Designed miniproteins, single chains, continued (2). Designs and how they scored, part 55

Each design is a single chain, and the fold is of that chain. pLDDT is the mean over its residues in the fold that is shown.

## One batch from the design tools (miniprotein)

Design m6012
Fold by ESMFold2-Fast:
Structure m6012 (fold): chain A 78 residues (1-78)
Amino acid sequence: VIEKANKIIEEVGEEGREKGLSVLETTRRAIKRLVEAGLISEETGELLEKGLEALAAGDKEKAEEYGRKAEELIKKEL
């Protein structure tokens, strides 16, 4: 499971580099692909995406809150 997730993250990272995407945009695409591959739930993906939006807005506290909620779901799903 983790090995497949790492492969998707690596592939999205290469695509982001080729297309000149930001780190945040590349990470958001990786999250979407992980959900589509069934490696994380849609709920977990939504929380991670909200965390990235909060981080991009400079709201570190909100980003940390969404990150913690996503971590709890990941532990339950694995």
Scores: mean pLDDT 73

Design m6013
Fold by ESMFold2-Fast:
Structure m6013 (fold): chain A 95 residues (1-95)
Amino acid sequence: GVELAKEAGELAVKGGLLAVKAAKNKKALNLGIAAALSGAGAVFLAEKLKNGVEAGRDAVGGGEAAVEAGELAGNEEAKKLGEEAVELGKKAIEL
């Protein structure tokens, strides 16, 4: 669970940062920042606390924010990274 949660968090950070770069409005920018922060939190929880369940939940939240930010920014790669973060984060919670 911990390694999957870390990978999911890293994907949420990447998706969030891509959405921030592509953002043309404040909502997309704020969601991209939120995705990156939640993803970074997931990586921290996985690496420092070894808690795959809590890290997985933060990665899911970050991934969902990255999907919405990517849609608003018109960035398909940010959306895909967010979707992958949600999928891996859910698997981390189940393990």
Scores: mean pLDDT 87

Design m6014
Fold by ESMFold2-Fast:
Structure m6014 (fold): chain A 93 residues (1-93)
Amino acid sequence: SQAGMDEGVAAIALVFGKRAFELGDYETAVRLYTRAAELATGRLRAEALTNLGKAYFELGKYEEAIKAYEEALELDPENEEAKENLKKAKEKL
C-alpha cells in the first residue's frame, strides 16, 4: 500500500537523519527528519518529530525545536525525552 511505502521511506529517512545528527551535520538531519515526519504516522512520526526538535536545538533554532517537540507530544504525550528537551528549548527563549 502507499501508506506502507511511505512508512518505509520515512524509516529510511529517520536512519539517515540519525547518522547525519551523529556526524554533527544538523542541517542534513533537519531535512531528513522533516521528510520522515511528513511521510510517517503515529509512533514513527512522533520519533521523527522528537529527533527534528533535537536537530533544531543543536542549530540554535529554539522556536522550531519547541514546535517539533510539542507536535511529538501531541502524538506521544508520555515521551519523557521530548518533555525534557521541550523544557530545555523553552529555557533558551
Scores: mean pLDDT 91

Design m6015
Fold by ESMFold2-Fast:
Structure m6015 (fold): chain A 64 residues (1-64)
Amino acid sequence: MKKILLVVGEDEEESKKLGEELAKELGMDEIVLLTGASSEEAYKKALELEKEKGAEVYLVGVGF
């Protein structure tokens, strides 16, 4: 089963850097960045990714 790290933040560069570090540490298969989203939008995106890709999605907020 694929593992996806969904990183939500206001700064794309900061979110990418944190996401890459966490993905490497946690053995994630894919990173998805979502910039400028609310917590509700992030949660909805996580559910969509799980349904569409059959993946286990981990959600991390930057600047929440």
Scores: mean pLDDT 78

Design m6016
Fold by ESMFold2-Fast:
Structure m6016 (fold): chain A 98 residues (1-98)
Amino acid sequence: AAERAREAAEEARRAAEEGETVEARVAGEAAEAAARAAEEAARRGDEEAAERAARAAEAAAEHARRAAEAESAARAVGGALGALGSAVDAGLAAGAPA
């Protein structure tokens, strides 16, 4: 339980760093808080609380990953449009027929 929560928190942190959104960052913080709760519950021998906290960390990591994926998709579209614009500008500057 605690190990799984720790892995989920690391995944959420990576997603938050890549996504650069407030939503991903908040989800990452929630996953870290849940991971600490899971480790604390496990230390006390409360296996049910540790398992519940681990599931919360996994849910937060999933949310962070989805937020980061949505941002990456938006950037990919923006990048493709920017590349197309640059190609058109380069073609016009080179005097190439469209």
Scores: mean pLDDT 69

Design m6017
Fold by ESMFold2-Fast:
Structure m6017 (fold): chain A 85 residues (1-85)
Amino acid sequence: MKATVTVTVNTEKGSATVTLTFETGETVEKTFTVDGEEFTVTVSTELTKPNTAKVSVTASSAYTNQTVTIDATKDQTVTFNLKKL
């Protein structure tokens, strides 16, 4: 089953929005830059739990990493507010 998640990442220096399309059993990722800092959004799904996906955002060193679980059967919007460490 295909679904789309739209992820907005907010930082103290700006924001970016990325869209990822995924299927059950896949892990998909997208890397982008906000004010010279690199961020990666990852969507992970499991065949044993096909109705859920985990969405995470990671930064190279300067910001808090975050994860949320979403309903994988629907198009979803996720917003992460990252703070500099």
Scores: mean pLDDT 76

Design m6018
Fold by ESMFold2-Fast:
Structure m6018 (fold): chain A 75 residues (1-75)
Amino acid sequence: SAEEEVQKLREMLEKALAEAEKDNRITPEQLREAARKVRDQLLALGKQNPETYEEYVKLAEEYEERLEELARERE
């Protein structure tokens, strides 16, 4: 279901963030590049799933903000 797909994606993003937090060798620039790439992918998925579009937009914004915060902490 669409709900299960969004939940799985959220769980995958949480794991990716946890891994990024553990790897101090990832630069702020690399974190910001990853954030942009993931944001674009989530927005593209949202366009393909119009009934859950706003959920994908929210997920994209949340993930981008969290990676940007991590990048600022490493500056």
Scores: mean pLDDT 82

Design m6019
Fold by ESMFold2-Fast:
Structure m6019 (fold): chain A 60 residues (1-60)
Amino acid sequence: MTVEEVYRMLENAAKELSKTYSKEEVIERVRKAADTLAYAGWITPEEAEEIVKRIEEELK
């Protein structure tokens, strides 16, 4: 799985969560998911942090 595929997946999840949760709650959930995927070896920890930052910027 590519980092862009993971980003797209988490961005779609963040968009859906934003309908019911606050920005802070959405970012917390996205960070947990990204960290879990990094732990599983699908992306690096650095890529996980970059994905979270990109999604946080989009939710401004």
Scores: mean pLDDT 82

Design m6020
Fold by ESMFold2-Fast:
Structure m6020 (fold): chain A 55 residues (1-55)
Amino acid sequence: DEEIEELVNKLQEAIQNKDLKTALEYLEKLAKLKKLPDELKDILKEQIKEAIEKL
C-alpha cells in the first residue's frame, strides 16, 4: 500500500530529525490506517520517544 509506505517513510524522517511531535502524528495515522490496537500503538509511541532520545 503506497499510503502506508509514504507514512512509514515520513515517520522515519521525523525520528531522524528528532521531531517527536511529527513522528507521533505519523504513528497515529499509521495506527488508524492499519487498525492497530491501542496497546500496540502506546508501545510504539514509547519506542519512538526512546529512539529519538538516543539519537
Scores: mean pLDDT 77

Design m6021
Fold by ESMFold2-Fast:
Structure m6021 (fold): chain A 68 residues (1-68)
Amino acid sequence: SEEEELKKKKAELAKELLEKYILSRPEVESVKIEILDETTFKLEFIYKGKKYKKEGTFMELLDFVESL
């Protein structure tokens, strides 16, 4: 449906924004984000040589990265 297509596009935009933001931070070496559903993502990144993994919403992942 049109509504499902819009939700998918929003999830893809959120993924792109998170990837760009996290990669722009100093000492981030790599980032990988997987869309799990319309509101939840799986994040893997390397920061200061340490690997981090977190699942959550856009805001939860943003807060997690900013807490480092």
Scores: mean pLDDT 85

Design m6022
Fold by ESMFold2-Fast:
Structure m6022 (fold): chain A 108 residues (1-108)
Amino acid sequence: SMLQKLIEELKKILEELLKIGMELLKTAPKEQIPKLIGIILRVIGLIEDLDLLEQETDEQEVIERLKQILEDLLSIAEELKSLTKDPSIIEKLNKIISKIKELLEELS
């Protein structure tokens, strides 16, 4: 179904954001570590929320919760972008941000 494909796309986005957060954590200045840990925990929480959402049968409830997850993902991606000067990571985050915005538009 369309919603199942959307959930799979969100899982891929979450996995990529987790990888980026973990990579940034390896080289982060000490002052950025608490914020990066907070972001990583938020990503893990959203993965758990998405797994629970796969069991929901109310399509309107699923759509509303997917919109909330996408808005949280957009915030996370923008925060990660603010914590790095690495052009390759910034390019990956910009692609993720564009994908999130496209998915939000499809649900509007």
Scores: mean pLDDT 87

Design m6023
Fold by ESMFold2-Fast:
Order: C-alpha cells, then structure tokens, then sequence
Structure m6023 (fold): chain A 98 residues (1-98)
C-alpha cells in the first residue's frame, strides 16, 4: 500500500544521504498512519523524519514535523479525557504512545 511505498522511498533516500527527501517521505508515512488512527506508528515515523530533517539542516521542515507530533500528542490527551480518564492518566498514556 501507499504507506509501505513511502517508507521504502525514505529508506532509499536515507541510504543515498538525501536526508531532506528521506524526511519528507517518512513525514508523509507518519501523516497516513495518523489518519488511520495508528498513533504509535505515526509518532515513530514523525520521530524518524525529525531526525532526518535535523541531519539535512532543514529547520523549517523539522519545526513542521515537530508541530504535527505535538498535535498528535494533544489529540491522544483529548481522546483519553473524553473516555473518562483523569488529566494525569490521559497525559501519561498519550506520552507512552508518542
């Protein structure tokens, strides 16, 4: 599927030292995992993309991906609260997933 293709392209770019392109592919994979509700995989690929954007020296791309990861964390907190978790429990569980 599309996500597997993005991951493969990111790995190919990373092996070639094309860190910006690799970060963009992993970022897209993270977004698709987020859309599917696979928050753990989304967080993993956002983290990989942030590290690659950092290696590329692309501060704008790094910031963009960090903000998406923050949005993911806050969405998990919101869902936990809606399901009746305490504030402390919602933050703790969101932190374990992200």
Amino acid sequence: KEIEELIKKGEEYKKKGKYKEAAEEYYKAGLLYYERGDYKAAAEYFEKAIELAKKAGDKELQRKIIMERIDLFMELVRRGLEEGLSVVEAFALAGELV
Scores: mean pLDDT 82

Design m6024
Fold by ESMFold2-Fast:
Structure m6024 (fold): chain A 75 residues (1-75)
Amino acid sequence: GSMRKKKAEELIKKAREELKHAQDLAENGTVEDVKKEMEKAREIAKEAQTIPEASLEVANYAARVRKLLKEAEEK
């Protein structure tokens, strides 16, 4: 496959790992850890905008991360 397809696969993998990390932080993390994870989610979402094959799937994972982290901040 092209380098673009490999980048899409890498972003999808990163998005899934960030979602798992965000789930752990929502349960066990500090507010500061939650804020750092939100920033990472935003960075992944921005990079996804440059790769059409990954854009929708990565954006969906980033949205789930943001929702989990917002719920953690409200506790």
Scores: mean pLDDT 72

Design m6025
Fold by ESMFold2-Fast:
Structure m6025 (fold): chain A 55 residues (1-55)
Amino acid sequence: SMEEEIKKLRDELLERLRQIVAEAKAQGISPDELEQRVDELVREYRKKLEEIKKK
């Protein structure tokens, strides 16, 4: 179902967000750089979400 596809996509997003945050903490990445990385990931998520909803 569309709900199951969205849930899977959300779970993948959360896992990647966790990785980015962990890397940022390990590397001492600036808040600005972290925000940019998160924004790029969210943009990709929205794009994939739109593809799922286009039926």
Scores: mean pLDDT 81

Design m6026
Fold by ESMFold2-Fast:
Parts: C-alpha cells; structure tokens; sequence
Structure m6026 (fold): chain A 68 residues (1-68)
C-alpha cells in the first residue's frame, strides 16, 4: 500500500540521518510519529496515519538541517 511504502521510506530516511549525525531528539520525535502512523494504519485509520506521517516528515526535515 502507498502508506506502508511511505512508512518504509521515512524509516529508511531516519536511519540515513542517524548515520549522518543528525539531532537524536528530532530523530526520536520523527520515529515516534512513524510508529503512531503504523499503529493508525493497522487500525484502518488512513487519515490519522497520513497526518502522523506528515508530522514525521517535518521532524526529518529539521533533523536534516541539524546534520549540516
């Protein structure tokens, strides 16, 4: 599914940023939202899953800035 692929892609991006020395607090926040998205998707709440993935992306963007 599209949302499962998005979860996988964001998890991969988080791992890459962790290896690049990004801020662990921002990474932990992103991973928490990815986890919440996965739980929402498992319960069939696709709207909530999308909202959590959007939040995860914002924290990953901040983490990318911290790795510069």
Amino acid sequence: SELQQRIADLRRRATELQNAGADPELLNEALEYIHKAQQALQQGDTQKAQEYLDKAEKYLEKAEESAR
Scores: mean pLDDT 87

Design m6027
Fold by ESMFold2-Fast:
Structure m6027 (fold): chain A 59 residues (1-59)
Amino acid sequence: PLYKGVAAVLPEGESKPIKGEGTGETAEEARKRAVEDALKKAEELGLKPLEIRSQVEEV
């Protein structure tokens, strides 16, 4: 089965989350890719992650 992960990173001092997504052969892989995507986007914007949330579903 294919899994889709989505992640949201809430930066310190900001109310707008940075979103990421990823897919994988396993739920764990999809979550990892989604979190990495969100963290990379936050880092590119110079934002420090305060909170990370993720969810995964089978597609």
Scores: mean pLDDT 80

Design m6029
Fold by ESMFold2-Fast:
Structure m6029 (fold): chain A 61 residues (1-61)
Amino acid sequence: KLSEEELQREIELALGRMAVAIAVASGFSPEEIREVAEKILSKIEDEEAREEVRRYTEEAI
């Protein structure tokens, strides 16, 4: 059973990765993709989730 905090982290990760993936699929430049990622990271409260989204972004570029 996931705790509420664990569930929130998983949702934040999924939404963050999805937004970055959409930007990549839409033909955004690496600079634009990083801008999208930074906006998402500013809204994520969980430190571990922010690190994972940042890592995913750099891998996607």
Scores: mean pLDDT 78

Design m6030
Fold by ESMFold2-Fast:
Structure m6030 (fold): chain A 78 residues (1-78)
Amino acid sequence: SSISELLERLDKERAAEAEKLKEEEQRKLGGEALAEIFEELGEPELAEAARKAGEGDEEAEEKAKELLKERLERLAKE
């Protein structure tokens, strides 16, 4: 029936949307948790970049990776 086909389509679309929202929420929570850690470590630029990366900012994600690399290189030289 047309109703059964519509319900099946709606269920599939809702499942796909729920999965996307869950991934977005997990990314956001991860960014916030990392930002807290970086703030405690005295790295406010990393904390800001982590928050923005968690919100899906690709430029902030790149910046966070570069700042992390610089921090790791400094630690390796110590």
Scores: mean pLDDT 77

Design m6031
Fold by ESMFold2-Fast:
Structure m6031 (fold): chain A 110 residues (1-110)
Amino acid sequence: SGVEAFVRELDPDGSGVLTVEELKAYLRSILPPEHHAGALQMVEEADADKSGVITEEELLRLIELRHQGRPEAVERNKQLAREAIAGSGIFTDEALRRYLEQLAASSTIK
């Protein structure tokens, strides 16, 4: 499937875990150039312990920071992140695949 092929390209070492650098590469591929700097900074802020791996807690903190003052947006984005991670505690290849599938499903509903 296209989503699985894309996830494999983002995790070339086959670890099953997404690194900060792999997520940055993904954001560069889907966002316009004018949004790259802001998106990359947000990913670096999410990796608060500098482990190179995004945990559920770090991603949720980033969502809170980015949508500060918009509680409904915070809750929606936190729910999507929790569903994608599905209790693994980290943002894995499988979590990214689920997240992309959810985004694709949402974009087909006008």
Scores: mean pLDDT 60

Design m6032
Fold by ESMFold2-Fast:
Structure m6032 (fold): chain A 74 residues (1-74)
Amino acid sequence: MMEEVLKSTEKALKSHGYPELAEALVKKYRDLIQAGKPRVARIVLTTGYTLALKGESVEAVLKAMDEVERELLA
C-alpha cells in the first residue's frame, strides 16, 4: 500500500539523519494524496528520498520536490 511506502521512507530518512526532510516529505505526500494526485505524490516522494540519500542539502531536496510537483500539476 502507498502508506507502507511512506512509512518505510520516513523511517529511512530519520535513520540517516534527515528528520526535517522526513517531516516535510510526509506532509507533502499526504497533501497530494488528499488532493487526489497519488501518482504525483509517489514521484515527489521518490525524488525527495533519492536526493536526500545522495547527500543533497535540505534546501536543495525541498526545491526539487516543489519543482517536480509544479511540473506534474501543470
Scores: mean pLDDT 76

Design m6033
Fold by ESMFold2-Fast:
Structure m6033 (fold): chain A 80 residues (1-80)
Amino acid sequence: MEEEAKILYNLILRYYKTKSDFDRVLLDNYLKALEKENPERAKKIKEIYDEVSRKVNAGKTLTDEEIKEIYEKILEALKE
């Protein structure tokens, strides 16, 4: 779970940092795989991604606190 959370966190932050279509597709493919295995967890992760995507599209810079909160939300989403 923690290793999976770190992978998801790194994918989301990489997309935020690069804003590249390649990183977006890579993240989307990972989320589709997660949805097939656990749709409830995938839904929670998608909600986090949608929040980050909205901020990226608005041209906003995430604070260190917001980055930490994203990681914590991912950890919570992956725990049952």
Scores: mean pLDDT 76

Design m6034
Fold by ESMFold2-Fast:
Structure m6034 (fold): chain A 65 residues (1-65)
Amino acid sequence: MEKEFEEEFRKIAEELGVESVEVIRISGPVVYVRIRARDEKLFEEAAKRIQERALERGLTAVVVR
């Protein structure tokens, strides 16, 4: 479960060109994800994509720097 989210989030990060994506913690229906990006617009786009993918799998993603 966690591994599948990490793989999918990593692919999104690579497609968008962000520096890294890390799953910090999963707590019930909430996934805490850290995104590192050089550009704020790119960070926001990555965060939105990750949140969307988490929702598709029945989870809520909380994105932090």
Scores: mean pLDDT 78

Design m6035
Fold by ESMFold2-Fast:
Structure m6035 (fold): chain A 64 residues (1-64)
Amino acid sequence: AELPAERRARLLAWIRLANLAQTVAGVSPEEIAERLRRIIAEGLSTRETAELLGLSPATVRRAR
């Protein structure tokens, strides 16, 4: 089944955040993939997402 447009847009935003976290924080792709899986599964807030990705909450808010 095709993902709803809203959910697809959120996944793309999370992938963009993961790429930024990898570039800025030096996190491995495997570690970023695991953090993204947790964000998707647990429905984490902006603050919790920022903590898991090692980014500032302001950066996460701007990317969403």
Scores: mean pLDDT 61

Design m6036
Fold by ESMFold2-Fast:
Structure m6036 (fold): chain A 103 residues (1-103)
Amino acid sequence: DEEEKKKLLEENKKLAKELLELLEEYNRLARQLSDLPQSVLDQLDDLLLKGIREQIEQDLKNSKTIEELQKLNAELKSEIEDLKERIKRIQEAIKRVQQKQNL
């Protein structure tokens, strides 16, 4: 079904964009808890995001069947939910550090 493939491909592209935006937010927050120099954090962030972007682009190109597109769809949704939970935990960690420093 060509229409089903098209819908899954468009949804997967939207999910991939959301995942990348959440990764950028996670990395921004993670820097606040890091004892690494900002220059090192910038380099690690660029490498991680570039690698993930390239992997997502490759997965989108290689997903040819409805089954493969559905699998990628489920994987992207799972990664988004995992990342949202990690963002919540790092926000809580930042709040704890800020409260301790303000004493």
Scores: mean pLDDT 76

Design m6037
Fold by ESMFold2-Fast:
Structure m6037 (fold): chain A 95 residues (1-95)
Amino acid sequence: SEIEKKLEEIFKKVDELVDLIRNGASQEEIDAKMDEIEKLIKELPKKEQLRAVSFALAALTLVEMDFLMRGEPVPDSLRRAIERFAELEKKLLEE
C-alpha cells in the first residue's frame, strides 16, 4: 500500500528527528526534519495523518521521559518538536 509505505517513511524520519535532537544538532537541521515530516503527513488521508502525528508525539514524549528519568535537562529543541506536532494534532482534530 502507498499509504503504508509513506507511514514507514514518516516513522523513519521521526527516528532521524530523535537522533538529531539527542546529538544536539542545530535548530535549523531539526526544523528542516520537522518540515519534511509534516510535508509527508499532509500527503496522507486525514485518518492516517492523525495516526502519523500521534505516533510522532508518542515517540517524542518517550524521549522526553528518558531525559527526565536520567535526571538530564530536556532539550528546548525536543520541547519545540512536541509543541509543533501537538499543534498539528489539534488542527487535524478541529477539522
Scores: mean pLDDT 88

Design m6038
Fold by ESMFold2-Fast:
Structure m6038 (fold): chain A 75 residues (1-75)
Amino acid sequence: MANEENLLKQAKRTIERMLETAKKMKSKEGLEGILNATKNYVDIVKKHLSEEYRKQLNEELEKFRKEIEELIEKL
């Protein structure tokens, strides 16, 4: 309920902060590292969420992954 909504909001905020950190990175290894760390974080959070919220969090992770891939391509 409210705890799941708060957890989802915090997870989305964390992903946004990870993306801001990634934008400052200038190495492919660094970008791959932050992507793996974010995936691990999301996997842990998903264990505490219902199916509907897991779906929303997976969508945020997919957007993050695509943005990281674009940053790597621009290096």
Scores: mean pLDDT 84

Design m6039
Fold by ESMFold2-Fast:
Structure m6039 (fold): chain A 82 residues (1-82)
Amino acid sequence: ALALYESLSPLERRVLLALYLAGRPLSARELAELLGVSQSAVSRALRALVARGLVERRRVGRTTLYALSPLGRAALEAALAA
């Protein structure tokens, strides 16, 4: 779990932490606003995190939301305890 978190880019780690602290699904736009980065940079990080099974992509109507997976939560909680 910890090693998985340590293999992530700085932006990918910040995205996981933002989702954890929010405690709810967030859009790429909300994450970009929270992190002070471009929506394109956040979308790229989210694609990588979804591919690794750390974030779940959810479609609600025409909006795409992102949430921590159980694996993503475990990886982040291990990192926060270290």
Scores: mean pLDDT 85

Design m6040
Fold by ESMFold2-Fast:
Structure m6040 (fold): chain A 95 residues (1-95)
Amino acid sequence: SAAELLEKAREYLREAMQHLDAGDVEKAIEYLEKAKKLFEEAVQAGDPRAARALPLVNSALEHAKAGDLEGARYLVRMALAVLEGRPDEVPDPSS
């Protein structure tokens, strides 16, 4: 059920975004860690969307822990865009 893992991860990313918007960094990190775990499970299941989203979630965690809430929000939006199938909203620096 990679689709069920991604749907739950999407819910956790939205919760993280709400907490980032509220300035609740501790809760934002908690929900990002929950999302990360589900993406790791989906990557092990072979889901390519999870493989693209996981580095963005890892980076969002680093930015949130460093107090860069704007950077964290940007990376969460990119991860959500990957899950929603909006590749035009995700920059590809390798292209």
Scores: mean pLDDT 83

Design m6041
Fold by ESMFold2-Fast:
Structure m6041 (fold): chain A 70 residues (1-70)
Amino acid sequence: SPRDIAIEFTAESLRAIGEATQEILALKKQIAASTDEEEKEALREQIKKIEEELKKKQKELIEEAEKKLA
């Protein structure tokens, strides 16, 4: 059912966003607490990687949903 595919896609997408958001907020808290500029830069790079992985996962979830709807 197109509805069931949409529900599954929405649930998986929200889970991925939630997990990424929790990790990013934890890293931002570490950045705020740190006084080491090298550590802060490394943490910012980790945030960038999480954002890139989330974007890739969202694209894969959309493509999978499209295949199921075809």
Scores: mean pLDDT 86

Design m6042
Fold by ESMFold2-Fast:
Structure m6042 (fold): chain A 93 residues (1-93)
Amino acid sequence: ALALLAAVLALAAARLALRAATTKEAIAKAIAAALTAVGALFLAEKLGDWLEAAREALAAGELALEAAKLAGSPLAVALAAAAIVLAAAAIAA
């Protein structure tokens, strides 16, 4: 459950960062974060690999946080930070 929630929050953060993004670097990182989050969802839902899903969700959250900082979106930063915390908790569990 935590890995899935982290992936969903990372995807939401990536989408908000992409909407706020004005530079090619921010856009590229937001797209990378979104694709990584989708990969995490696929690992959890279709393959049942919850640990790998948690690791991918962590990577997606980190990419989304970088994109959110570059885009200057406080809400995207908050969602990306929440995704990172939840993904780290899922890995530790």
Scores: mean pLDDT 79

Design m6043
Fold by ESMFold2-Fast:
Structure m6043 (fold): chain A 62 residues (1-62)
Amino acid sequence: SEKEIVRLEVIKNMLEIAVETEEMILPNLSPEVQEQVKKLIESDRKTIEELKKKIEELKKKL
């Protein structure tokens, strides 16, 4: 549905902002914490890509 697409796009945009923020704080963290935050960024990026694919599939069904 069109409403579902909009909802997923909002969630995707929020996660993209979160990743950008995570990357901005990275240089100010200890090396150990940087490694943990890098894993979080990788996880969030995977979720963003899954959301993008789902949005694309839903748009094709309109």
Scores: mean pLDDT 87

Design m6044
Fold by ESMFold2-Fast:
Structure m6044 (fold): chain A 65 residues (1-65)
Amino acid sequence: GELPSLEEIRELVEEDRKNIDNLDEEEKERLERLIKRIEEAIAAGDLEAIEALLREEIARERARE
C-alpha cells in the first residue's frame, strides 16, 4: 500500500475540516494544528513529513477507538 498522492491528501484534509465542528474544542485545536502541519509539509513538498504525520494520526485514532 502506497501513500495517497498530494492531491488525495489535500482532499482528505478538506473532508476532515468539514467535520471539525462535530468535535470538542480540544480535539478541534489538535486537528487544526495537524492540518496546518500537513499543509506546510505539502507546500514544502516533504512527502516523508506527510507520511509521518498521517501515520501518527492513524495510530492515535486506533488508540482512541
Scores: mean pLDDT 68

Design m6045
Fold by ESMFold2-Fast:
Structure m6045 (fold): chain A 65 residues (1-65)
Amino acid sequence: MLSEQELEDEVILSLAYMQISIAKNSPLSEEEKKELIEEITEKYVSKLTNPELAEELREYAEEVK
């Protein structure tokens, strides 16, 4: 089983992906979507304790911008 810390990071990552998906599919302008995705990414990156997952999240955000 995952440790409590690994479980927390997985939950944070899942929430980040969900919020980025919602932002990407929102009726906002492309510029507003990019700004929102960047804000979401930095918010969740700051909460992740695993630097590899933080990097994965940043890479994903860049791909969807």
Scores: mean pLDDT 79

Design m6046
Fold by ESMFold2-Fast:
Structure m6046 (fold): chain A 79 residues (1-79)
Amino acid sequence: SHVEEALELLDKAGTLAAIRGDEETVKLISEASKALKEGNLEEAIKLLERAKERAQEKGDERTVELLEKAIEAVKKAME
């Protein structure tokens, strides 16, 4: 499912953010994953957009790419 795809992408993004010591991005990704599991897709997108903005500020292009793919997967789950 698109939700399962998003969760896999978030697991990878969270791991990369954790390796970089970006605790705030890790927290936002964890909160978004919880929202997805609870079916709160709109809240998940808001949290993922915030995580993406933070990763962009840090120059973490790989985490940004994973978060963009996760956001797209969540949007497909809403359609």
Scores: mean pLDDT 88

Design m6047
Fold by ESMFold2-Fast:
Structure m6047 (fold): chain A 85 residues (1-85)
Amino acid sequence: KAKEYYEEGEKLRFQGKFEEAIKKYEEAIALDPNYGLAWRNLGESLDALGKLEEALEYYEKAASLLTGELKKRTEHEIETLKSRL
């Protein structure tokens, strides 16, 4: 289900296929809108494609859904991204 689409997206992202990875993360989010990892990696893939404004929106959503160290890491990525806008 959602996790399987996320894992397919991870495999595509590892291969540098960011546009295809985005489609898989979007499928994961469509099935589970609270899938913080999928929101975060959608943001990372958009950042890799130079779509910084869109990446920021998705990172903000991810930070709202994530907890602990991963939330803090995502918040740090948001600040880093803002410095490039």
Scores: mean pLDDT 86

